# Ledger of designs, part 63: designed miniproteins, single chains, continued (3)

Each design is a single chain, and the fold is of that chain. pLDDT is the mean over its residues in the fold that is shown.

## One batch from the design tools (miniprotein)

Design m10318
Fold by ESMFold2-Fast:
Formats: sequence, C-alpha cells, structure tokens
Structure m10318 (fold): chain A 110 residues (1-110)
Amino acid sequence: DPVEVVEKFIRENPELVLEEGSRMVGERNPRAVEWLKNMTVEEMIKKIREEAASSEISRKVIEQLAEGIERAKNSEERREESLRNLAGQIGLFLASDEMRELAREEVLNR
C-alpha cells in the first residue's frame, strides 16, 4: 500500500521530512514553512491518508513517492541524497494546499 509506505517513512524520519521539506518549501514560499513546521507527525499522516482517499491526483503523487522510497532503499548509490530529496518532496506535498492558496493570492493581487 503506497499510503503505508509514505506513512512509515514519515514516522521513521520525521525530522528529515521537516528539515528537507522546510528547505524545499522555503525556496518556493517562506510563509508556507511556518505552516509546515507547525504540523505534528500525526497530522502529517492524517493529511496523507485524507488526500489519498479524496484526490486522484494526490493518490498518484503518493504512489510516486512510495515508489521513490522503495527505489532509494534498494539503491546503494546516492541512497542518502535520494532519501533527503524524497523527504523534501513529502514536505512539499504536505504544504501543497497552503502554497496553492498563497500563489492564488499573489495572482489575484497583481
């Protein structure tokens, strides 16, 4: 189950998801970093589960993240770099709604 793979990764690497996610989110929108840092591990897992249940697009992203995690675990070359990148991508996914709303605000105020 792709949701269980991503959930397990978050539980095993919560600091990595927050660190790498905050870096990647911050490159796009610094305001969304504060929102992400206020998430608990339980809230992250809940969001993954809810998004997988309610959105076909989110389900496909979660499937791609799960495939990436499994590939990185089975790779000796660049495993650490790949896992850091995946942790960042999970952070971006978790902050996606907040970043979309902030981007909409920017477009409407132009």
Scores: mean pLDDT 79

Design m10319
Fold by ESMFold2-Fast:
Structure m10319 (fold): chain A 123 residues (1-123)
Amino acid sequence: SAEEYNEKGKELYKEGRYEEAIEYYEKAIKLDPDYAQAWNNLGEALYKLGRYEEAIGYYQKAIQLDPDYARAWNNLGEALAKLGRYEEAIEYYERALRLAERAGDEEAAEEVRRKLEEVRKKL
């Protein structure tokens, strides 16, 4: 199933086997193109490989499928910050923060606040 491929990808990702994780995430999205988590996970593996522009495209697909996916908004901001696109990164981090606060996820909200503080110092 798409979920089984996604879980196998997550196992490989935790082992640092990012290229193999990507292969399994691609299998997951091929079976279920609306699987927002798999699109986001594929982006995270690309990010670990330094492929930031490609990661951005996959995060954008994840948020298109699930606009309330706070992690994908946060990941998009993080990839933009890696590319020096700080003003754009701030916009996406602010969206991620609003979603985390709305969900009552204070741990996620605090992570995003720290990233916002760091990127604002770069302007």
Scores: mean pLDDT 92

Design m10320
Fold by ESMFold2-Fast:
Structure m10320 (fold): chain A 59 residues (1-59)
Amino acid sequence: MYTAEQAAELGRRATEAAVAGDREAAERYLKQLREMAATASGDAQGNALAGIGEAERLL
């Protein structure tokens, strides 16, 4: 099961890739975040959704 910390870390990586212009890496992390958001609950789901929104806004 995914933890809130794992979701936050993955969101950070997605945002960093998006800021760097690495679309391939950002899209790969976004796929993982969407899978996490679909299966997690509570803080882990919230962190995954926040990471998705932030990375998508930067792309």
Scores: mean pLDDT 81

Design m10321
Fold by ESMFold2-Fast:
Structure m10321 (fold): chain A 60 residues (1-60)
Amino acid sequence: MKELVEKMKEALDKGVEASRKIIEAEKNGDETSKEQALAQLKQYNAEYVKLREELDKLIA
């Protein structure tokens, strides 16, 4: 249970960092970095949702 909460926090923090990288990549015109950052943001959002569902099952 505690590990799930920590992973949820890490996913949120990494999502914020990915959003910042998208902005920086746009400023630089770096399409590759932008695509990678967008993929990371989507991945972390999906992980957060799954971790939340797993947490709900453990504490239900």
Scores: mean pLDDT 80

Design m10322
Fold by ESMFold2-Fast:
Formats: structure tokens, sequence, C-alpha cells
Structure m10322 (fold): chain A 64 residues (1-64)
């Protein structure tokens, strides 16, 4: 099943996956910095993205 394949992927690539999530967050922050957002708006957006990713991580952990 997809869940079993995903579990095996996470188990094998846990550290790499965490790094990819961190790199993604930094990339999003850099993209936002190149627009018209204020520093406060950027920080709020980054915090919201982090919360969404933490929520996704918890859901993935529940599948394990």
Amino acid sequence: SFAEELKRFIERNKEALQKQIEDLLKTIEDIVKNTTFTPEEIQRLVDEIKRHLERVQKVLEELL
C-alpha cells in the first residue's frame, strides 16, 4: 500500500527528509523576500509554513 511504502521511505530517509523540509522553508522565505512583503509579514508567513509542516510531520508519524 502507499502507506507502507511511505513508512519505508520515511524510515530510510528521515534525516534527508528533515533537511529537505528545512531547505524548502528557506527557499520559500527567499522567494517571499524578493516580493513586496514586510519583514513582519515574512516572519508570519514562515511561522505559518512551519506550523503546516509540523502538522504534516505529525500526520506522517501517525502512519508509522
Scores: mean pLDDT 69

Design m10323
Fold by ESMFold2-Fast:
Parts: structure tokens; C-alpha cells; sequence
Structure m10323 (fold): chain A 62 residues (1-62)
């Protein structure tokens, strides 16, 4: 379970670094969580918000 979250977060950071908008990447991640993993809308939104904040911070720090 945690492994999937880490992989998705890493992929999101990679996509953002490649020129994808962090907000768009977070939206795509939320859709994947809901439709493929069956995560609740609330849980998916919370995760996407956390990933968005991490992406923004990591991109500025890198």
C-alpha cells in the first residue's frame, strides 16, 4: 500500500519536472486513486493536496 503511494509521488515529481503543471499532475493522481485504487474522494483529495505541496517544494529546492 505504502509502496504504491511512494511510486505515484515519485512519478508525479518526475512529470512536474518534465514540464507538467503540478496542479494538473495532482488532479491526474486524484483521478487514478479514485478509479483504479478505489480510494474515497476525500482521501484522494487529501493525498493529492499533500503531493501538490511536496511537488512545489521539491521543484523549488531542486
Amino acid sequence: VEEQGKAMRDQALKLAEAGSDPETTAENLKWYLIHYLGVSEEEAEKFAEEVLAEMDKALKEA
Scores: mean pLDDT 70

Design m10324
Fold by ESMFold2-Fast:
Structure m10324 (fold): chain A 62 residues (1-62)
Amino acid sequence: PLSPLELEAEIELALGRMAAAVGDKELAIEQLKKAAELASQSDSPEGKEILELAKKELEELE
């Protein structure tokens, strides 16, 4: 099961992706950075995957 930390990171990742899809680049970057920060605090494989996805999305925007 996902911890509350991993679930929150996943929610921020989803919000960042939605912001990027509607062209709100500033909001997308902010939300993806929050996802990466939360995911980086997790030692689980799930947290590491969320962190990798958030970093990948940030590279696409920056």
Scores: mean pLDDT 81

Design m10325
Fold by ESMFold2-Fast:
Structure m10325 (fold): chain A 105 residues (1-105)
Amino acid sequence: MMAEEAAGETFTDAAEFRRAAERALAEAVASGVLDPEGVAAYRELIDHYVRLLEEDGTPVAFGVGRAEGDGIRAVAPAFSTTWTAEEAALAALDAARAAVERARR
């Protein structure tokens, strides 16, 4: 059975964004579909967007996607300065779906 959830928000505060992103990353790690290299890549990405918020005040669209299939559960975050909150949520859901598919292989 396939279950899917997606949520998105636009952040204008670096500290709030970092807290939300770190929570989503911890959930992704707990799902077991994100390896140490993926964790490092997401941490670098979070640091990059935190700097954009701190230096330029550029709003960051942030999404969290959750997908489940064939006993595999995946959580994935997605970030952009060019997306709406809804677009970020959809991108995160697509990433979570892709993680479930990769874990099947």
Scores: mean pLDDT 79

Design m10327
Fold by ESMFold2-Fast:
Structure m10327 (fold): chain A 79 residues (1-79)
Amino acid sequence: LMEEAEKKYEEAKEYGEKAVEALKEGDIEKALEYLEKAARKLAEAAALKAKAEGKSEEEVEEIRKKTEEIGKEDLEKVK
């Protein structure tokens, strides 16, 4: 679980870097796609980390939703 959380976090970082590169190239659509993928991977990483720490299923779901909402809110501001 912890190793899976770290892997998802690394995937989120990779998508974030690709989004920055796309923005530098002026490809806004591609950048938004990568930012969305990064947000999803961060939410998954947070949920897996919470599970590894022994959080309840209810707490894990709340952490996942909260992380996803924060990412979505930031994306809506760019839209």
Scores: mean pLDDT 74

Design m10328
Fold by ESMFold2-Fast:
Structure m10328 (fold): chain A 62 residues (1-62)
Amino acid sequence: MELEREVEIALALMAISVAKLMVRKHGEKAIPEAIEFLEKIASKLEDEEAQELLRKAIEELR
């Protein structure tokens, strides 16, 4: 089922927040897991804007 675009963007932003919190809480050791989490979410979303937000977050964590 396709999610509404607004919901996909919201999910992307929430995922980015969770990933950043993981890195803040656990340090550099959490970066690979945070990236993997964001990549997994990106693979499930179809909205271009949501995918672009996730790609930018992944680049910032690398």
Scores: mean pLDDT 81

Design m10329
Fold by ESMFold2-Fast:
Structure m10329 (fold): chain A 105 residues (1-105)
Amino acid sequence: SLMARLAAALREALALERAGRPATGGAAHAAALREGLRGLVSDPAFVEAVLDAILTSPSLEELEARLRALADTRRPALSSAVLDPESLVESAVALVRGLLEALAA
């Protein structure tokens, strides 16, 4: 599935960062997703929770629902690029959708 491919690319990107190696291909897109998420919130614990949701969600629809629940429960500190929790969820889903489209090409 595309979500399984996304999870694999994200795991590869995280492993490459830990090893101090440059990411290429799908791993580079996954690394860009992670940096994009960091731009949306000032709360690193929230970013890690979002990454876990991406790694464990079987579908984009389930991911979106889980991200809404996380935003409601954790009420993270938003960056200046984000106006409210709904905009945060929309932006995070858009980043994930962009990565899915890149992996499908």
Scores: mean pLDDT 77

Design m10330
Fold by ESMFold2-Fast:
Structure m10330 (fold): chain A 61 residues (1-61)
Amino acid sequence: MEDRENLDLASEHLQKALEAARQGDLETAREHVRKAGDALGFSEKQVEWIFERIRAAAEKE
């Protein structure tokens, strides 16, 4: 598929993941990170790493 469409989809999911994490909905945040990872071809380890970064960012705000 087109890389631009995958980037747009991933960006939307990452933004929703951060918003969910800020609301304390960590399960929804993890789901959105996985969807972004699927769009970009990330490994499970990369998805877990991104999720932890999003969780940490939400806690600091």
Scores: mean pLDDT 79

Design m10331
Fold by ESMFold2-Fast:
Structure m10331 (fold): chain A 80 residues (1-80)
Amino acid sequence: MVLEKLTPRQQKVAALIASDPEGLSYSEIAKKLGISVSTATKLANEVLSILLANTPKTDEEAKKLEKELQKLAEELKKKE
């Protein structure tokens, strides 16, 4: 599973990116996670690189990834 290759903090960044397709600014990601903008930029780039390298090969795997990202986005909503 692609998300298992991400640290818990990287998983939160992936969920934030998935929840806002217009693209969250690095400052917004930093604010939501309580980290510096430079750290948010680094984490976002790491997450995107890992996701691109581990793109699902089948429609079933793509649906699994989408559901996992939706679960993470739901958890972030509960925590604000």
Scores: mean pLDDT 70

Design m10332
Fold by ESMFold2-Fast:
Structure m10332 (fold): chain A 60 residues (1-60)
Amino acid sequence: SDEKKKLQEQAKEVGKKLVETRRKNDQLLKDKSDPETIAAVSAKLKELMEKGVELIKQLL
């Protein structure tokens, strides 16, 4: 259905952002960046992971 295709596209976009944000988070941790910057990026990573799980559940 069109609804399922839209959810699949959203899942792909979230997946791309997850890879990008995870790499940024890992780099900030290695560079020992300021705690506020690390916290903000880590929070975004968690948000994207939770959104990805919700989209997968909706596709079932």
Scores: mean pLDDT 81

Design m10333
Fold by ESMFold2-Fast:
Structure m10333 (fold): chain A 66 residues (1-66)
Amino acid sequence: SAAEEKKKEAEELLERAERAAVRAYLDGNHSATARASELLKEAKRLLEEGRYEEAIEKAQEAIRVT
């Protein structure tokens, strides 16, 4: 289903965003790390609520700020 496909996309983007946040932390970019952490919290909440498109947007934003 489209919802199942969006859920997988959100999960994959969340994993990529988590890796990007770790990289920002290791690079000493504390501002980017803090921003990405907040966006990751929002993305995880949206994913748990079944709001997959919004979770995708927040995960993509987390990747962009790192």
Scores: mean pLDDT 86

Design m10334
Fold by ESMFold2-Fast:
Structure m10334 (fold): chain A 55 residues (1-55)
Amino acid sequence: SANLERLRAIAETLSPEALETLLRIAEHEKQHASPEMQAELEKAIAVLREILARK
C-alpha cells in the first residue's frame, strides 16, 4: 500500500535507535488497537523489523 511504501522510505533514513523506538511504540499501540488496526500495525512492524535487520 502507499502508506507502507511511505513508511519504508522514511524508515530507511532513520537510525537503528529511532527504528527501535518506533517498534516499541507500534507494539504498545497494537495492544490497545482494534483487530483491523492490529493487522495494519503488524504490517508496519514487519517493515520496521526488516529495515532494522539490514542496518
Scores: mean pLDDT 84

Design m10335
Fold by ESMFold2-Fast:
Structure m10335 (fold): chain A 66 residues (1-66)
Amino acid sequence: MKLLVTTTLPVPKRTGLILWLMGIPGVEVEPLSENTFLVTTTLSEEEFEALKKRLSSIPGVTVEVL
């Protein structure tokens, strides 16, 4: 499953978010722009929903399911 993630986070927080995501087994991160990246997952449906909810709860982060 895929998520489009857009963020207004400053560089240090944005970098930390990307590194955290890349550390999750079954998650691949592809930068599309400075503020937008594509998250591709092989996670279970339950784990995917949990990740989506967690990302959406971060101030300055917007998530769209593709």
Scores: mean pLDDT 82

Design m10336
Fold by ESMFold2-Fast:
Structure m10336 (fold): chain A 65 residues (1-65)
Amino acid sequence: SSKLKELEKELEEVSKEIRKKTAEYNRALQAGDEEKAAELQEEIDKLEEKRKEIEKEIEKLKKEL
């Protein structure tokens, strides 16, 4: 279905953003920038929750097919 394909694309995009933010987080830790690391961790946590919601919706759609 078109909805499943759309959700899979969104999942890929969110996963890419998590990888990017995680790399930035690791760089901030190496630089001793605790404030930036904390900000990035908060952003990663929000993206992880969004990824979880998308995965749950994909599972639901696959069960209905």
Scores: mean pLDDT 87

Design m10337
Fold by ESMFold2-Fast:
Structure m10337 (fold): chain A 92 residues (1-92)
Amino acid sequence: DVALEAINLVLQASLYLLQGQYEKARELLERARELAETLEDESLRREILEQVRVLEELLERLQKDPDDKQSLLQAIGQALRAIGLQLDLESR
């Protein structure tokens, strides 16, 4: 399932971002975007691409200021959002 693979990459990217592994996070976000763009389900494609975009923005902020508490909190929120979508897709 391409959507499950894409959201798993988003989740892994958010975890690497929280660990300060920015290069690994960037690699996974690029792969997630490529997979999401192949999705026929417009709603799922839009949701996953939005999650990738938000994490890319957070990556840029944290790369400039690794101690930005607001960006770290937002990254935690994005990890939870990815888990929520993963669980929803696995229940289908």
Scores: mean pLDDT 87

Design m10338
Fold by ESMFold2-Fast:
Structure m10338 (fold): chain A 92 residues (1-92)
Amino acid sequence: GAEIFELAEELEKDLKDKGYDASVTVDGTTLTLTLTFPTPQQVIAATLNLLGLEVEGYDISLTLDGNTLTATITATNDDQLLEALKTLLKDF
């Protein structure tokens, strides 16, 4: 729904406002988050936060290319994706 796209845009803006080079896209129930970091410590912190979502029952795939982290989060429905977006907004 529109709320998912609005929260994805809010997450991207919030991350950019915090100094991250960030992109957030949604396709169906799949969220793709791309973050480029100036330091390895920030990459590690982001990776640990995203791995926490897998423990909470989200299907997550992480790819690291240099200092760019791409996370693909696949939810079972719109409500679960909305909850993941709200968690990311709170934790980042």
Scores: mean pLDDT 77

Design m10339
Fold by ESMFold2-Fast:
Structure m10339 (fold): chain A 66 residues (1-66)
Amino acid sequence: ARYRVTFTGPVTREIGTVLRLMGRPDVEVKPDGPNTYIVTHTGDEASLAAVVEELRAEPHLEVEEI
């Protein structure tokens, strides 16, 4: 699955979240503008659910499925 994510909160939260996502072997993160990234998941259904829940847990993050 692919998601466009836009950070609207502090840069420290953006850095932390991006580093966690980039640390996953089943996720690709590509810049798509200032504070905006395309997150591509290539793993199994269980790991996809975990990634989606992590994204939804961020209060200053706009998430759009593309």
Scores: mean pLDDT 75

Design m10340
Fold by ESMFold2-Fast:
Structure m10340 (fold): chain A 59 residues (1-59)
Amino acid sequence: MEELRQRAEELKRQGDQAYSQGDNVTAAELYREAARLAREAGDEGLAEDSQRNADQAAS
């Protein structure tokens, strides 16, 4: 499960980069994937943070 959490953190960082570049569609997709993996890893905090970021990017 540690590997899933690390991957979720990596995807969240990639989403942050995409968002800073103005690529909101890619950012939202990366954040949603991060939230899914974080949830699978049992990291509810990371999943909630990533989902909020995805919702903001998709707005």
Scores: mean pLDDT 84

Design m10341
Fold by ESMFold2-Fast:
Structure m10341 (fold): chain A 86 residues (1-86)
Amino acid sequence: SRVSEEARTLAEAVREGAREVRELVKNNAPVHELVLKLVGLRLLIIAARIQRSRTSDPEVQREVEEAVEEGEEAARLAEEEIKKKE
């Protein structure tokens, strides 16, 4: 279904956002860059969770849950780095 396709697209966007955030942490990026990417990642996670609730496909729900977990882990790393730079 289109709902499941959109959920998978958002899951992939969350994974990409997580990868970008982890790369910024690895490269010791400035706080302003970390904050902007963290906000973007948090918005993608919210969108993915909403789209997950609209699909009844358990496989798609699992894919989104895994992507959201990766996103949440990356967000926590960014939050810790921001705190260290304060």
Scores: mean pLDDT 88

Design m10343
Fold by ESMFold2-Fast:
Structure m10343 (fold): chain A 59 residues (1-59)
Amino acid sequence: SEAEELYEEGVRAAEKGDVEKAAELFQKALDLLKAEGKLTDEDVREAQRILEEAVERAS
């Protein structure tokens, strides 16, 4: 799905240290999941954890 593709792109951006791009991609993915009624608390927590880890590595 489009949401899954955006989420995967967000993970790759985070792995490259591009925290700003990762945050934008995760936000778009989560927004699409919410619009489809498929968003879970686990999705939000996982995206937040990945972003926090990327920030720590970039600092």
Scores: mean pLDDT 83

Design m10344
Fold by ESMFold2-Fast:
Structure m10344 (fold): chain A 78 residues (1-78)
Amino acid sequence: MEELLREAAREILAGLQAGDEAAAVNRVAARLGETHSDEEAGEMTAIAYRAARLMAADPSMSEDEAIAEAIREAEAAR
């Protein structure tokens, strides 16, 4: 789980920096959807996207810190 989220967040962060955010998010969602339910893939993609945005806003933030915060926000929204 954590490795897939780190990889997804890294890919989306690269997309944000390149101006191809939507394409990166769509690739991550499609890949996760191959091995997870639509609901699980959607949740994981949302967490990865939020983590990527946190890292983009604060370059000193680690991948683990960004993912932990994104998961906390997702759980609070349930």
Scores: mean pLDDT 81

Design m10345
Fold by ESMFold2-Fast:
Structure m10345 (fold): chain A 66 residues (1-66)
Amino acid sequence: NQKEIDALTEVARFLVEREGDRLTPEQVARAVSLIQKGASPEEIARATGISLETAEELVKLYKEKV
């Protein structure tokens, strides 16, 4: 599924660019996995420690690309 792979790649790049200095690679991978599974922004923020604002932008980006 090329669209899904491309969307997840863009989500990962966006997250690293915006909050990469604060996040471990494991937190980034967890956020990407949760987005792929359709988790809410609130669930992503709680599970990974990224800001709710960033989590909302990531979910929106993924939905627009898939």
Scores: mean pLDDT 79

Design m10346
Fold by ESMFold2-Fast:
Structure m10346 (fold): chain A 55 residues (1-55)
Amino acid sequence: GIKEEIDLIFKELNEALEKKNLDEIEKTFDKLIELADKNPEAYEKLKKKVNEYLK
């Protein structure tokens, strides 16, 4: 479901950011674009989570 998709993308993004791995970050970026297109509300929820952890 959408909640599962949000949790998966958030996990992948967080791991990529911790590792500072550009390849993994780019993979997560592609998933973010897909989520924004199919479910804008889920994308906004994910953005709020990410915004707390991005520096």
Scores: mean pLDDT 74

Design m10347
Fold by ESMFold2-Fast:
Structure m10347 (fold): chain A 86 residues (1-86)
Amino acid sequence: AAEEVGDIFAETARELGREDEAEALREKTVALAQELIEKAKDKEKAAEGLRLAAEGQRLAAQGRLAEAEELGKRAEELFKEAGVES
């Protein structure tokens, strides 16, 4: 779950030509995702919300703004259900 978030951010960094930052970004995003999931009342919904948010950021980086917005809205709904404040 948290690892998927880190992998998406690292892959996005590589696609943007920032290969040297990809590993550090993965480490940081995995740690942050794990912390948010542990604090959530519903860990499964928090994990799914983070995955959708990460995928939305990747789509936005590719210029796919409408699809990114749709995933962002779904992530926000899941975070609200999980007891995570956005």
Scores: mean pLDDT 79

Design m10348
Fold by ESMFold2-Fast:
Structure m10348 (fold): chain A 67 residues (1-67)
Amino acid sequence: MELIREAVEALRAGDQERADELIRELAKKLGLSESDVIGVLQQVLHEGLSIEEAYERLLKLQEEREK
């Protein structure tokens, strides 16, 4: 959850370098692509998705990859 919050805050602040680092770390920890992580973060930024809902969506993507 904390990495998702930090990534969203970096994106909102326009700190693309920090956002890219956090996106890579999230993708690595969850075994997801950077594109998957970016897609969920875009939903937080543009659709008002909560950090908790974003985390749940990333976990569902991880589950789909494990099956």
Scores: mean pLDDT 80

Design m10349
Fold by ESMFold2-Fast:
Structure m10349 (fold): chain A 68 residues (1-68)
Amino acid sequence: SEAERQAHLEEAAKAVAKGALLSLGLTAEEVKVEIVGDTKAEATAVADGKTYKITYDSKTGKITVTEL
């Protein structure tokens, strides 16, 4: 179902955001996910007092991390 697909993408994006920040030595707090397309999600996370935007595309595997 569409709802199941969106839930799967949201959980994947949360895991990706936490993993990407952990690879930088950061522990993610307050992860919020917005689904922006069929395969694309944006996560906003707080780590070490800073806000980060993580984008994830499940089709390409592309991940970007930007400090806000």
Scores: mean pLDDT 82

Design m10351
Fold by ESMFold2-Fast:
Structure m10351 (fold): chain A 85 residues (1-85)
Amino acid sequence: MAEEKIKEAEEYEKKYEETGNKEYARKAAEKYKEAGEIYKEQGKLDEAAEAYEKAGELYEKAGDLEEALEAEVKAGLLLIEKGLS
């Protein structure tokens, strides 16, 4: 399930790179966020953190700065959690 979300995110990210349309950046960010949530549930903290980082970058490109900050915070917390575990 998480791999499916990553593939969808990569497809939207590619469309954003080809078109410059911020809606594709937003959709890619949403799919990376969904993948991060699934990886977190599975205890795959590295994969979850990477997915949230990509979501944050793409939300920033879309102009969704609050969502970008939220995703970056989630990524940072997962990396700290991994270091303490």
Scores: mean pLDDT 84

Design m10353
Fold by ESMFold2-Fast:
Structure m10353 (fold): chain A 74 residues (1-74)
Amino acid sequence: SMDEVVEQVSALLSAKRYEEALEVLERALPTASPEDLPTLRSLAQLLLKGLEEYNESEELIERARRLIEELTAR
């Protein structure tokens, strides 16, 4: 459920486990309903902010940007 995705991603972001948070969001995208898209966009934007703030990885930053692009195109 989306509530489980929110809880899991929030916990991973708090733990600075950014790659795992990204993987959860990427996995949720194919089955997301239109009603879920604003929530996924918000979580993806928080993830991108964390990645940029801590300069973790260009690969992860690019993946997060692609995810936001896909979510915005829907």
Scores: mean pLDDT 83

Design m10354
Fold by ESMFold2-Fast:
Structure m10354 (fold): chain A 55 residues (1-55)
Amino acid sequence: MMSLDEVRAEIARLRERIAELTPKAEAGDPIAQAVLAVEQAAVDFLERLAAKLEA
């Protein structure tokens, strides 16, 4: 089971990946766009989880 600190660490890692994929997605790479959307959805899920863990 993930602690709040672990959830925050995973959000930080996903944000780093999003930053790396963003320029490729903006350039029109459909694979980068799809991966970016999945990573953003994962961040949104983890942010909601962090809120429930009293972030």
Scores: mean pLDDT 80

